# Designs tried in a protein design run: designed miniproteins, single chains, continued (3). Part 36

Each design is a single chain, and the fold is of that chain. pLDDT is the mean over its residues in the fold that is shown.

## One batch from the design tools (miniprotein)

Design m9219
Fold by ESMFold2-Fast:
Structure m9219 (fold): chain A 104 residues (1-104)
Amino acid sequence: MYSADPAEAALRGGTRVEVKKGDEVEITGIVPPDAPDGYARGLVVSEDGRVLAQSEPVKAKPGEKVTVKGKAIGEDGIGRAVLVFSDEKGRATAAASATEVKVK
């Protein structure tokens, strides 16, 4: 079972990325096959647990490749890109490392 903690997912090999305030981030990953149908959102989390960037939730299905677009929300820094998964009620169910991240 995957951890639902984004910081723990980042420590387990989340893709390293540098963001600056106002950057757009595009985060790609795979929904865990044991996750329920629901939503995925992307986060960039610093080593001290700060959220540097976040996306809007996007509908996702187990085993699906998902790409989410987010924005750096006010802090420059280096973090790790992760995806957080929720069920249809918005309850966190899993988190996973991003397979790819792009900064624009």
Scores: mean pLDDT 75

Design m9220
Fold by ESMFold2-Fast:
Structure m9220 (fold): chain A 92 residues (1-92)
Amino acid sequence: EYELSELEKRFRILLLIIKMKEDPTISEEEKEAYLKGVIEKLNLNEEEAERLKKAIEDEEVLKELIQEVLELAKKEGNEELAKYLEELLKEL
């Protein structure tokens, strides 16, 4: 195991939110259990946890999170990830 960069952590969180939004077979109870596991593993505070829950239900909150990761990817010079996130925003 190695420590994930801030960019990698945020990107993985986005992928998890998208998976939970797009998978119609996951119940609300299962989504909450999965989200709780992520919160505990990443040591997120209450405000961060609330924002993640809102992103599952609110497309505008998800777009804000994607834009934040996109700006971080641009700052880090990760052009491939930045392009992927820009395309993702267009498809929402």
Scores: mean pLDDT 75

Design m9221
Fold by ESMFold2-Fast:
Structure m9221 (fold): chain A 92 residues (1-92)
Amino acid sequence: HHMEEQAEVDRAVARLEQTAKALENMSKKYPEAKKAADLAREGMERVRQASGQEARDIANETLDKVSDLATNAMREYRKKQKELEELRKKLE
């Protein structure tokens, strides 16, 4: 019973850790993804301090916010890449 609740928290933390690692790798190409990675890491710490349904709710809320930030970061990166390409053409 007690061990089942701890296992659920551990699974939520592992899921957020996987997400944070993926976003940290993404931030090498999309610097704006760093905010999403940091939010995922912060969410992991909050999940560790909660249990049962509360831990699941925090994990889901964090993943939703992280997904939104990551999507926005990719869009912003593509915009900046286009601006750099235009600048390079002017310098030729």
Scores: mean pLDDT 75

Design m9222
Fold by ESMFold2-Fast:
Structure m9222 (fold): chain A 78 residues (1-78)
Amino acid sequence: MKTKEDEEIENEIQDIIEKLIKEGKITPEEALELSELIIEYLQTKDEKYLEKIRELLNSKNLPEEAEFIVEALKKMRE
């Protein structure tokens, strides 16, 4: 069962990813890689996936978006 907060966080993350694709800041392939890292973090709770998310987005000069996604994921239910 998803909490209302979890749904809001998931929607915010998806909106950011869609915006980045529409603005040409990331490729569809990079968006897929980012989504896979997010899924791995949600399944394992291993912070190494958060670091990989930061590395991917920082390589694209998107540090604000990286920190937003990482912070949002940390707030999702355990």
Scores: mean pLDDT 79

Design m9223
Fold by ESMFold2-Fast:
Structure m9223 (fold): chain A 77 residues (1-77)
Amino acid sequence: SVQAELDELLARFRQALDDMVAALEAGDLAKAQEYRKRATEILREGAELAVENGLEEEFAAKMQPVMDDFRARLAAL
């Protein structure tokens, strides 16, 4: 289902952000940039799929805690 595809994209987005934070903590700016680009591409794909299927609010609601966690992890660096 489209919802399952969005959940998979969300999981991949979360992983890319986690990998970016780990790269930043390690001082690997090149890897951090690669993961940032990957996260941006996944977010674009997820947003496009959500818009096409009228799932914008559901996607945004699921995205919020992912972004909150990411910001907290960045602040801990």
Scores: mean pLDDT 88

Design m9224
Fold by ESMFold2-Fast:
Structure m9224 (fold): chain A 56 residues (1-56)
Amino acid sequence: KEEEIKKVREEVFKKAQEIGDRLVAAGPTPELGAQALAEVQRIFKEGAEKIKKLKE
């Protein structure tokens, strides 16, 4: 179960970084920045929920 938690954390971090990289590559606008922030928040929330379920 510890390995599953580690994997979820790594996937969340990688996805957040990919979103940041896409925003930088696209040239950040207020609209794209708001969308990127919402995506990152959603990914972190989903990751936290998965980790909570894995904690027994």
Scores: mean pLDDT 77

Design m9225
Fold by ESMFold2-Fast:
Structure m9225 (fold): chain A 94 residues (1-94)
Amino acid sequence: VVVPTYKVITYDPEISVERLRRDLKDIEAYYTALGNPKGLLSLLVKMYLETYGANLTSAQKDLVRSEINKLSEKYNLSDEEKNKISSLLKQYLD
């Protein structure tokens, strides 16, 4: 892979990964603070993906997909809500 880089453009991939993890942690914290309401996790995931999904690299998309799937399993979501989250991941990350 040959990537032309301009020396005046600086970014930190570690900060980006840390930011993604913090954002997903904030989603989990908000969901649990409201007592795990039915449909809220899928709504928060939709809002996150609508806002950031188009700006993610392929590696960051894989990280986000993995972490959101872990949240879905952790909270024993209904099959309906799990299917909605899976559809959102395909829509925004594929």
Scores: mean pLDDT 72

Design m9226
Fold by ESMFold2-Fast:
Structure m9226 (fold): chain A 63 residues (1-63)
Amino acid sequence: SAADLAEEAAILRAAAPALIAALRAAGPENAPLVSAVALLAALAAWVGDDDTAAALRAALAEV
């Protein structure tokens, strides 16, 4: 439902700073984390949160 998508978007927005910090701390050698952040960026874009998707993708490009 639209309410479920809004809840998912809110959770992703709230989690994004911690995910970016974790990715920067772990670096590219943590392949499961890199894959998880890439998947979450795609999910953020799919639910219409382009700002969160862009922030996660920018962090991925830096590692």
Scores: mean pLDDT 79

Design m9227
Fold by ESMFold2-Fast:
Structure m9227 (fold): chain A 62 residues (1-62)
Amino acid sequence: AQAVADSLAASPYVKSVTVTEDTIEVTILGSKSVEALVGAEIMAIGLELDTGKKVKITIVEP
């Protein structure tokens, strides 16, 4: 829960986050920039270390 909140706060280009027992899925909307991709990767690593869950990031256009 806290890691999900941190993910949303740290990434203003995050559209939605879904948390399950084993996985956290983060959806990014309208961003295909290298900066957004790098930020998403760093966030995934941080969330996985913090929560112990597998983190999956998906980029979706509108």
Scores: mean pLDDT 66

Design m9228
Fold by ESMFold2-Fast:
Structure m9228 (fold): chain A 71 residues (1-71)
Amino acid sequence: GGAEAAYEGAYEGALEGGADEEAARSAGITVQKGAPEASYEKAYEGGKHGGRSAPTDPTGAGAGAAAGAAR
């Protein structure tokens, strides 16, 4: 099934886009529950909130999660 691949893609895409691990996991779980569009919002919010030592890119985090989920 595509659910496992979508989780993996959303998780890795969110991390590449600058989300932290917690936000990336949340995006992956959201996709696995059948809400792939909500994974963008989860990753976006995590990136928007969580930038401390590295530059935060919430748009990139959300886009990465959405692109990964489409895998």
Scores: mean pLDDT 63

Design m9229
Fold by ESMFold2-Fast:
Structure m9229 (fold): chain A 67 residues (1-67)
Amino acid sequence: SEKLLKEVEEEVEKKGYLDGSMAFKMAKVALEQGRTDLADKILDLMREKGYITREEYEEFLEEMEKA
């Protein structure tokens, strides 16, 4: 829902991070909802924290665009 996505966006902006499991799930939900801006922020933070590699980040975006 839009309310949940807004809450996630606020947490990402305030803390600069999100719980790993929730972050990955919300990135997918954001992409499915057309919130590419939020998905990009979440994925970039995960990459900065070392949760995913640059290669995994690019592969994820490519897969989601094809789906």
Scores: mean pLDDT 65

Design m9230
Fold by ESMFold2-Fast:
Structure m9230 (fold): chain A 85 residues (1-85)
Amino acid sequence: SAEIEELVRLTREGRFDEAFKLAAELIAKGVDPEEIIEALLAAGDEAGAQIVRGVVNALKLGISTEEILAMSGDEVDRRGVARVL
């Protein structure tokens, strides 16, 4: 899908904050996070899969999708990725 291709592109370019926000946007639109993770792993994008897991973990900690989209890169890392991985 175009969304998975964009996530792969962003992670390959090192644009991890943008990838994290795109993953949060997809989940907010009702895309299944597990489906996104499986598609990214099938594309060889382990970094993208970790980012999606980070978004899921941030949501489990009570951080809303709207809050994630408004966050700085440092806050995204601490709450979504670095804190749970």
Scores: mean pLDDT 73

Design m9231
Fold by ESMFold2-Fast:
Structure m9231 (fold): chain A 89 residues (1-89)
Amino acid sequence: EYEFLVTLKGDESAEEQLKYLAKQGLIELEKLDDKTYRVTLKDDPVAQFFLELLGKQGLIEVELVENGEVLGKGKTLTEARKEAKKKLA
């Protein structure tokens, strides 16, 4: 449903959790470089909750992307969405 760029902050457990969510079919995951993944959220609130937890723990940084443009950036999905709304308002 939504595309996000997720940047890893050096914790290997964050990468393993992203792979787990992809294996469960809750997200689509594409590795772009050593620190960055494209994440496509599907219609599952559990994936959103886990990404929020990773962000709150400082393990990732999140950028909300539409048509290849970064609309919002933050530690969590909520922060990225909040910044996107500020840009569009």
Scores: mean pLDDT 77

Design m9232
Fold by ESMFold2-Fast:
Structure m9232 (fold): chain A 76 residues (1-76)
Amino acid sequence: SKEKQERVIEEVKKGKQTLIDNILSAPKIDIKEFEEILKAIFDRVKELLGLSEEYEKELKEIFKEIVEEIKDELKK
């Protein structure tokens, strides 16, 4: 349902910074493996929820932001 899709997006948004912080706190990060895991999660969520184009785009942008923020912090 639309309500379930919206709830998932909001939970991902709430957890975004915590996830980034937890990944960056890890003693060893394989960013390529992490990107593959996020893609698999995205594909599964899209399949299970039948995401509308609007929510698919929003979720994809959130995952992209998570990956890019982790990459940027690792460059410091």
Scores: mean pLDDT 74

Design m9233
Fold by ESMFold2-Fast:
Structure m9233 (fold): chain A 85 residues (1-85)
Amino acid sequence: SDLNDSLKRITDGKIGELDAVIDTLESLGADQSKIDELRELKEKIEEIGKEAIKNNVPYEDALKKIQEEYKKAQKVIDEAEDELK
């Protein structure tokens, strides 16, 4: 219960951060391919969180997978920001 609540909070937090960044980058005219890639990574993070809770995946394993996808999203954000500079 407590671990599932923590995992959901972490997942929801990362999704919220990515939504805010996507909105900002889109408003600044970032490349559509980067926006689409960020949306796909956001969906993957959401799916990992939901599947981990549903299938009773170990917290550490679920967290690691979420962190890996979020790291990929951070790289795409950096690339999009560099193209806007």
Scores: mean pLDDT 86

Design m9234
Fold by ESMFold2-Fast:
Structure m9234 (fold): chain A 116 residues (1-116)
Amino acid sequence: MDIDKYVKELIEKLKSDDPEVVAEATREIVNILKDPELFEKISEETQIEIAKALASLVPTDFVDHAEVANNLYEAMVLLVKKGSPEVRKLLLDLVQKRAVDNPLHGIPFALALRAA
C-alpha cells in the first residue's frame, strides 16, 4: 500500500466544497498522523503537501463545522510535533500569514501551534 499516494488522494478531497467530504478527509489525515507506523512511511515531500493543504483551510470557511475545525487543528499539532524542522517551520509560517488575513480565526491557530 502506497501511503503517500493515499494521502495525496485525501489532500485532493480537502479541496472539496462539500463540508462532509472535507470532514472525512481531515479525520483520516488525523488518524494517519496519529499512527506511528503510518507516519514513518509518509515522505517529507508529502508532509509538506499536507501542511500546505491544511494551512489553506485556515481560517476555516467551515466555521460552523466543529469537526473540520477540530480535525484541522489536531492534524497541524501532530505535524508540528512529529514533522521535520522544515515542515514545522513551513506550517507555522503559513498559519501566521493566514492570521494576518483573518485575525479572529487565524491568531488562535497560530498561537496554539507555537505552543505545541
Scores: mean pLDDT 75

Design m9235
Fold by ESMFold2-Fast:
Parts: structure tokens; sequence; C-alpha cells
Structure m9235 (fold): chain A 85 residues (1-85)
């Protein structure tokens, strides 16, 4: 559902903000760009990049269930990085 996508986007943004605060680096160019914005205090810009990524996936024919799965995998990866640091 759209509500579940919004929930996952918010969780992803929260985790990326925590990585930014802790100075933890990620290998993904997309996620690194978001972290750079968060390090500068540009939370609106970070949110817009996440929103644009989800909108692009919808435009490319991804279902809500596929988008949720993608976001969940990113969340799990970031939670693992935070647990290791």
Amino acid sequence: SEEEIEEKKEKLLELLAELARKGIRVGSPFLSRIIELLEKGDYEGARKLIDAKVERMKEEGWTDEQIIRYLELLIEELESLLAAG
C-alpha cells in the first residue's frame, strides 16, 4: 500500500540520518548522496531524493509490493551497519 511505502521511506530516512550522525560510510552512490545532504542538514533535499527514487520505480512499472521489498532490504542493510558500528 501507499501508506506502507511512506512508512518505509520515513524509516529509511531516519536510519540514513543516524549513519550520517555516526559518520558511517556506505558503498551505494545513491545512499552516499543522501547521507551527504543529511550531514549538511538538508533533510528536505534527502527526502526529495528518496521520493524521486520511489516515483521513478513506479514510473518503471514496479508494484507497491516490489517497492516495499526494495525499501525493506535497504533498511535491513542499514540496520546491520548500525549494529556493527
Scores: mean pLDDT 86

Design m9236
Fold by ESMFold2-Fast:
Structure m9236 (fold): chain A 74 residues (1-74)
Amino acid sequence: SLEEFKAALEQTRAQEQAWLASHLSPEQAAKANALMDEYDRTLIAAKEAGLSPEEMKALLQPILDQLAAIYEEA
């Protein structure tokens, strides 16, 4: 269900936040957390709108590219 999906994302986000705080600078962790929150919001909205996998990928790819850039700088 959508509620189970949201609960899983919230649990994953908490784990990711802890990992980022341990491995990145505070500034990089803050940027990565903001992008992860944007990713989760975009993914939920796309699923609720019934977007195709191709449309979801197009919306999510710029966020993933920004995350990759932060990890490359770390």
Scores: mean pLDDT 82

Design m9237
Fold by ESMFold2-Fast:
Structure m9237 (fold): chain A 70 residues (1-70)
Amino acid sequence: SRRPLSVYEARLKRLLLELFGTEGLTSVSVAELARRLGVPRSTVVRALRALEKQGFVRYDPATGRVYPGS
């Protein structure tokens, strides 16, 4: 079943706080986020677009990489 986008936004936000804060990563790939969440890359990209609109992240579709929003 498809979950609401807001559930993936919340889960992705928590994961990004762990990766950028606790693990100290400067960027992460969409492929890595998809593996850690156990969802398709397309699901991650849709959630990332919502978080990018909120200023939480910067997503580069050309490289498939995600950076902290600031």
Scores: mean pLDDT 81

Design m9238
Fold by ESMFold2-Fast:
Structure m9238 (fold): chain A 100 residues (1-100)
Amino acid sequence: LPSDEQLEAQVEALRAELLALLESDPDLAVRYLGTLVDLMQQDAALHPELRPLAEEMAALLARFREAVAAGDRATAKELIGEFARVLLEAMRRLRALQLA
């Protein structure tokens, strides 16, 4: 299982990739986040403790889609940051459940 430092590094790398995708291919950034939300919802189906985080990620994705459609780059970047925060919390929670 990954360490805290490894999880933080993975989420930071994902955030950087999403910021780069927002500049080059915003539609792909939306699809990438959609895939992450789908995976989180699959994990939440097996682990009810993850449901609030899966719901928060889905809400952030909806807001991100709206920001991208509106051309609101500043809001889209802020939402990527919030998404990274929730994802890190979810990854830590999932790791703890797998260790139990």
Scores: mean pLDDT 85

Design m9239
Fold by ESMFold2-Fast:
Structure m9239 (fold): chain A 80 residues (1-80)
Amino acid sequence: SEEEDEAEERIQEIVREVSKKFSEEVFDEFAYMVRKMIVLTKKGEMEKAKELAEEFKKKYPELSEYVDEVEAILKELAEK
């Protein structure tokens, strides 16, 4: 849907920003986490997506702002 495409483009902008500011290894883990969160959200498993986001923020607190932005976009998509 148009709403899903728009949400995915917004998330890809965040992923691109992280790729410019952090190492390849940290970026790869972030990108993998984001892909898992998208899959869980599409399945209606928002609680699992939230748990994944919280676990990632504990490991990489410097990425919390980016994780929170992705979570907010996915929550908005799930509520529509």
Scores: mean pLDDT 83

Design m9240
Fold by ESMFold2-Fast:
Structure m9240 (fold): chain A 73 residues (1-73)
Amino acid sequence: MKTIQDEVDELIDEMIAGADVKEVVRKMAELLNVSEEQAAVALILRIRDRYQAGEISKETADELIKKLRELLA
């Protein structure tokens, strides 16, 4: 059984692979049944958690967080 966390991690992996950040945020909003702004914040927090766990590099985390913050501006 896939958890919600597994689905979120798959969406982050899609962004790392070069998927459009806006489309990933839309999918995340649908998955969690929240606004796109709330989805972008949730993605930022999970990217930070994965960086802290050593799963992604700081450079990759910073790049994705920057793109997500630009979407919130």
Scores: mean pLDDT 83

Design m9241
Fold by ESMFold2-Fast:
Structure m9241 (fold): chain A 59 residues (1-59)
Amino acid sequence: SITFELLPAPADRPAVVAGKTSDGRISLGELGPDGKAVLEFATEEGVKKYEVHVERDLV
C-alpha cells in the first residue's frame, strides 16, 4: 500500500505531495494548478507513476 500526505508549502510555492510505500520508499510530487501531483517510484519492474488528485484522494 502507499500512503499519501500533502506537505505544507510557503505561500509563493506550489504544495508538495509525499507518497510512502509500505517497504519505506518515498516519492515527492509537486502539486499542479489542476490539483494533481504525479509521484514516480523506481522499482525492479521500472518506474511506476501514481496520479494523486488532492481534492479527491487526500480529503
Scores: mean pLDDT 73

Design m9242
Fold by ESMFold2-Fast:
Structure m9242 (fold): chain A 72 residues (1-72)
Amino acid sequence: SIWVRPEAPARLRALFERLVAEGRSLEEIKEALSKFVAANVKDEYREEWVARILAARSLAELEEVVREIAAA
């Protein structure tokens, strides 16, 4: 597992869903998710997954990245 905490994947999904429901911009959501991932993913995987979140160009692409990282 890439995660330092077993509960972190579910919390990432919940954070994404909450920010989308609040009508946050793509850039605000990406900033919040990248900070969460940086704090909760092991050092060796951190740069890779932060880069994938920041590379998302739409909410649909970001949702796919969130799905993939939560399963990692």
Scores: mean pLDDT 89

Design m9243
Fold by ESMFold2-Fast:
Structure m9243 (fold): chain A 64 residues (1-64)
Amino acid sequence: SQELLQQIKELQAETQRKMTEEHDKMIEAERAGDEKAVAEHQNRMLELGRETGEQLARLREQLA
């Protein structure tokens, strides 16, 4: 249980860091006027959120 709680915390922290990185790249693309790159980074953030949500659901199931 302690290990599962730690995994959940680490997954959330790692996802937050990756989200920040993608957001920063999106802002750089906006400043460059690269609309295609903006959309790509937005899609990466959406996929990251979905994948993290699925992983969190699986870990929470293991907590019983």
Scores: mean pLDDT 86

Design m9244
Fold by ESMFold2-Fast:
Structure m9244 (fold): chain A 66 residues (1-66)
Amino acid sequence: MEEERKKRIEKYRKELEEAVRTGSLDQALDKLREIIEEMKKEGFTDEEILKLASYFAELLRKRAAE
């Protein structure tokens, strides 16, 4: 993975962490949808998008356990 793409994915991860931590479930899902649409426009692969979606699911699972 290119360093610039890696930093952009890290930024998206932080935005999802913040949305899951501070927002409602609906707000977190809306944020994920926005990020996925941006990633598709930016030419990220389906694999990279799926990895981010999996990370989001893990964040939601951890929140549900609280």
Scores: mean pLDDT 80

Design m9245
Fold by ESMFold2-Fast:
Structure m9245 (fold): chain A 73 residues (1-73)
Amino acid sequence: SHEEKLAKSVQFLKENLFSADKDVRATAAQAINDLGDIGYEGARELLEQALKDSDPAVRSAAKIALEKIDAKQ
């Protein structure tokens, strides 16, 4: 179902946001923007967590993703 696929995608991206690899975390932040585009209201909260990341590239990816979500409102 749509809900099952969304839940699996959310879980996968949450796990990737806490990966030891900064490039995996940055890619996850970019991919979470796509969840916002399909109406997942939790996308903002996940990206706000990524804004607190230790790596500046991950924070930059999260900022760009949040700006894209805000631009569509």
Scores: mean pLDDT 74

Design m9246
Fold by ESMFold2-Fast:
Structure m9246 (fold): chain A 84 residues (1-84)
Amino acid sequence: SLLTDPGGGEVYDISGLSPEQQARLRALNELEGRYLEGKQELDADGQTLFLTPEESALFGGRTTISVDDLRAELARLLSTVRRA
């Protein structure tokens, strides 16, 4: 399985991740893409993202995630995979 970075510059092989890790990584990647495009629903602080019900289920029932937490988790998961 391949994952393209939201900036379109990098492609990763995520086949070595568990199905749960792949689902979470894809969700984080889509959230980052929506945030960068200004299409993501944000709290008044501009740094807190509202999660869909599907994303909430992947992140332990959280309804929101901070940009910092999003990027830290993306970086953590991507550090375990190779570029395609």
Scores: mean pLDDT 79

Design m9247
Fold by ESMFold2-Fast:
Structure m9247 (fold): chain A 58 residues (1-58)
Amino acid sequence: SHTEDARRDLAQAERALAAGDAAAGASGFYHAKVNAEKAGDQELVERAEALLAEARAA
């Protein structure tokens, strides 16, 4: 499902960012946001947007 895809993308992006790969983190958070939007999960969209902004600032 798009919700499961979004959660997977978030987890993978968080691991990439923790490993110092801000570009991979940002890409993953962007994909998580898109999947969360398709799922209609507004809380997950907001979480992905916040994390994407942090990754882009790194």
Scores: mean pLDDT 85

Design m9248
Fold by ESMFold2-Fast:
Structure m9248 (fold): chain A 53 residues (1-53)
Amino acid sequence: EKLPAQDGKLAPYLPAALVLRRQGYTSRQIADALGISEATATKLVNELRRHGL
């Protein structure tokens, strides 16, 4: 379940990850909901934090 990270593939998930994060979802739950790895969900959460979200 380890795929190379590509910025273009993460960008479409940022809005969905933001909505789930606001609902109180953890990185694990975001990963399950979006059908992505937990590592990818963790990167999305870190990107949201960089944007103050």
Scores: mean pLDDT 72

Design m9249
Fold by ESMFold2-Fast:
Structure m9249 (fold): chain A 78 residues (1-78)
Amino acid sequence: SDELLAEGRELARRLAEALFGTSDVGALPEEQRRLLRAFLERELAEAREDLKKDPNNERAKRAVPVLEGALEELERNA
């Protein structure tokens, strides 16, 4: 949903601030952007694996689109 994608974009900004001291994802150096991408890809893979093990896992169902939205925000600024 648009709400979950917006939550994902906000997640990317908050993680950038927490890890690198800026919520401006577009201002991240390529190396920091790669680290954030790797973190988000690992989290997404775990959420997808959880969903594969339990298709009724509502947390994983919500986490997947949020993490996809975060990765989209990161890619948009690359």
Scores: mean pLDDT 84

Design m9250
Fold by ESMFold2-Fast:
Structure m9250 (fold): chain A 84 residues (1-84)
Amino acid sequence: VDAQIAQARALIRQGNYDQAIALYQAAINSIRDDDSAAVQLAIAYTNLGIAYLRQGNYAQARQYGARSRYWFDKAVAAGTYDFS
């Protein structure tokens, strides 16, 4: 996963946004919806949103920005304290 994210960041710097988006999607698909992965998911969705923004797809950029925020909120709360 980390290697795919690093490769996707390199593709963004090269202007290959379509390939970067595909790699971020593959990385996200390899991560299960698990609170232990919340930080990793937040980072992946942030990078995916940036890729769409640079491509000019503002609707997708906003959507994935919202998903990134969801997982950051989960990362802050998940597994640290029991508030139940």
Scores: mean pLDDT 74

Design m9251
Fold by ESMFold2-Fast:
Structure m9251 (fold): chain A 115 residues (1-115)
Amino acid sequence: STEKTAFIDELIELALEGKAAIAITALYLYEKGYPFLAGRVLNLRRRYKDDINIPIREQIQDVFEQLEEEGFPIPKLPSNEELLQSLNTIIQLLEQNGLPVPDILQAYKKELESS
């Protein structure tokens, strides 16, 4: 669908702009059947940027806490395995489009695998 294509394009853009935590969170929510919440996460892109000094799980938790404070019903926080699946999907999307995979995505992958 046109909406899905636009969503995938936004995930790619976010991953390249140092906003991979937002991209991972939005994809996770979309795949879990919460496309409305995925859209709300994308709207937070101006507030958040990747920080290599903060664990990826804490960065994602902060995004969920912001949605909850805005009054949205929040599903259970993702497991490290679920986050790793979303991250691997984003890496695959970058590679399939001939785009570079930012080093921070590999750092996040290693962190989630070691937890």
Scores: mean pLDDT 87

Design m9252
Fold by ESMFold2-Fast:
Structure m9252 (fold): chain A 63 residues (1-63)
Amino acid sequence: MEEERGRERAEEKGLRYSKFLAKLKEKIDELFKNEKSMEGQDKMSQEITKLIREQKEEEEKKE
């Protein structure tokens, strides 16, 4: 039972963010399958971080 309104809003934010993360995870999985080398994995990590940052900034600006 939720006893604070802040928790409900946090859950909604978490759900939206979770859906975005699920989509991002699919892309990560695809990249990981294609890149087995350490060099490819490093590039993959950078791409993932970039996507997360851009989405976070867009979401914050929109709010």
Scores: mean pLDDT 66

Design m9253
Fold by ESMFold2-Fast:
Structure m9253 (fold): chain A 103 residues (1-103)
Amino acid sequence: MELKFTGDPEVDAGKVGLALKLMREGKSREEALKIANETEPTPEDVELAKREASRFVLEKVNEEYVVIKDVITGEKYTVKREPGESIDDLLLRAVLEALLKAP
Protein backbone atom coordinates (compact mmCIF):
# COMPACT_ATOMS: atom_id res chain seq x y z
CA MET A 1 0.00 0.00 0.00
CA GLU A 2 1.19 3.54 -0.79
CA LEU A 3 0.25 6.91 0.70
CA LYS A 4 -2.47 8.85 -1.12
CA PHE A 5 -0.70 12.15 -1.81
CA THR A 6 -3.00 15.18 -2.05
CA GLY A 7 -0.60 17.61 -3.78
CA ASP A 8 -0.53 19.79 -0.64
CA PRO A 9 3.10 19.65 0.59
CA GLU A 10 2.20 20.09 4.29
CA VAL A 11 -0.59 17.48 4.24
CA ASP A 12 1.63 15.02 2.33
CA ALA A 13 4.59 15.63 4.69
CA GLY A 14 2.25 15.18 7.67
CA LYS A 15 0.97 11.84 6.32
CA VAL A 16 4.57 10.62 6.00
CA GLY A 17 5.44 11.89 9.49
CA LEU A 18 2.43 10.09 10.99
CA ALA A 19 3.27 6.86 9.11
CA LEU A 20 6.90 7.03 10.36
CA LYS A 21 5.73 7.59 13.94
CA LEU A 22 3.32 4.62 13.76
CA MET A 23 5.96 2.32 12.21
CA ARG A 24 8.47 3.31 14.92
CA GLU A 25 5.77 2.49 17.52
CA GLY A 26 5.58 -1.08 16.12
CA LYS A 27 2.80 -0.96 13.51
CA SER A 28 3.34 -2.71 10.18
CA ARG A 29 4.09 -0.54 7.14
CA GLU A 30 0.72 -1.44 5.57
CA GLU A 31 -1.26 -0.56 8.74
CA ALA A 32 0.71 2.67 9.30
CA LEU A 33 0.09 3.82 5.69
CA LYS A 34 -3.62 2.94 5.99
CA ILE A 35 -3.99 4.99 9.20
CA ALA A 36 -2.00 7.90 7.69
CA ASN A 37 -4.34 7.94 4.65
CA GLU A 38 -7.44 7.99 6.92
CA THR A 39 -6.15 10.45 9.58
CA GLU A 40 -5.53 14.19 9.34
CA PRO A 41 -1.88 14.81 10.30
CA THR A 42 -0.93 17.13 13.18
CA PRO A 43 1.64 19.96 12.92
CA GLU A 44 4.00 17.76 14.95
CA ASP A 45 3.75 15.05 12.26
CA VAL A 46 4.67 17.62 9.58
CA GLU A 47 7.69 18.80 11.62
CA LEU A 48 8.85 15.19 12.12
CA ALA A 49 8.83 14.58 8.36
CA LYS A 50 10.70 17.86 7.64
CA ARG A 51 13.33 17.09 10.32
CA GLU A 52 13.90 13.53 9.06
CA ALA A 53 14.02 14.64 5.38
CA SER A 54 17.31 16.54 6.02
CA ARG A 55 19.14 13.18 5.75
CA PHE A 56 18.48 13.01 1.97
CA VAL A 57 20.49 14.74 -0.77
CA LEU A 58 19.68 15.02 -4.48
CA GLU A 59 22.06 12.87 -6.61
CA LYS A 60 20.40 13.00 -10.07
CA VAL A 61 17.41 14.57 -11.81
CA ASN A 62 16.18 13.25 -15.19
CA GLU A 63 12.93 13.79 -17.13
CA GLU A 64 11.86 10.25 -16.13
CA TYR A 65 13.16 9.96 -12.55
CA VAL A 66 15.12 11.36 -9.63
CA VAL A 67 17.75 9.69 -7.44
CA ILE A 68 18.17 10.77 -3.83
CA LYS A 69 20.80 9.53 -1.37
CA ASP A 70 20.39 8.82 2.34
CA VAL A 71 23.60 10.26 3.86
CA ILE A 72 23.20 8.12 7.01
CA THR A 73 22.85 4.67 5.35
CA GLY A 74 24.43 5.46 1.96
CA GLU A 75 21.37 3.98 0.22
CA LYS A 76 20.06 5.51 -3.01
CA TYR A 77 16.37 5.72 -3.93
CA THR A 78 15.16 6.03 -7.52
CA VAL A 79 11.63 7.40 -7.97
CA LYS A 80 10.01 7.45 -11.41
CA ARG A 81 7.95 10.46 -12.51
CA GLU A 82 4.18 9.93 -12.72
CA PRO A 83 2.10 11.20 -15.70
CA GLY A 84 1.25 14.89 -15.25
CA GLU A 85 3.64 15.27 -12.29
CA SER A 86 5.88 18.36 -12.07
CA ILE A 87 9.58 18.07 -11.20
CA ASP A 88 8.93 19.82 -7.85
CA ASP A 89 6.13 17.34 -7.02
CA LEU A 90 8.40 14.44 -8.07
CA LEU A 91 11.21 15.70 -5.78
CA LEU A 92 8.85 16.04 -2.81
CA ARG A 93 7.29 12.59 -3.40
CA ALA A 94 10.77 11.01 -3.80
CA VAL A 95 11.94 12.40 -0.42
CA LEU A 96 8.70 11.36 1.30
CA GLU A 97 8.79 7.82 -0.17
CA ALA A 98 12.49 7.39 0.74
CA LEU A 99 11.69 8.57 4.28
CA LEU A 100 9.06 5.79 4.61
CA LYS A 101 11.67 3.19 3.51
CA ALA A 102 14.46 4.50 5.79
CA PRO A 103 15.07 2.80 9.16
Scores: mean pLDDT 77

Design m9254
Fold by ESMFold2-Fast:
Structure m9254 (fold): chain A 75 residues (1-75)
Amino acid sequence: SEEEQKKLKKEIEALYPSLPPELQPLAKDILANIDKITSKEKLEAMKEFVKNPSMEKAVEVQILLGMDLIKEGLE
């Protein structure tokens, strides 16, 4: 929901200054595209990244965002 997207945005913004430099670009990309994250599965993946920021979770989130762009192009 929009409320869950808003909460996630706030959590990522709070986390951003303490993220390693290699994870900051992904956090920025999530913030830029938060309004496009409509699936519950994608929101849960991003919540898990916020709880435990790691390169493995970052790759999972990047794949999910990429799949969303592909789906839009095929409809």
Scores: mean pLDDT 69

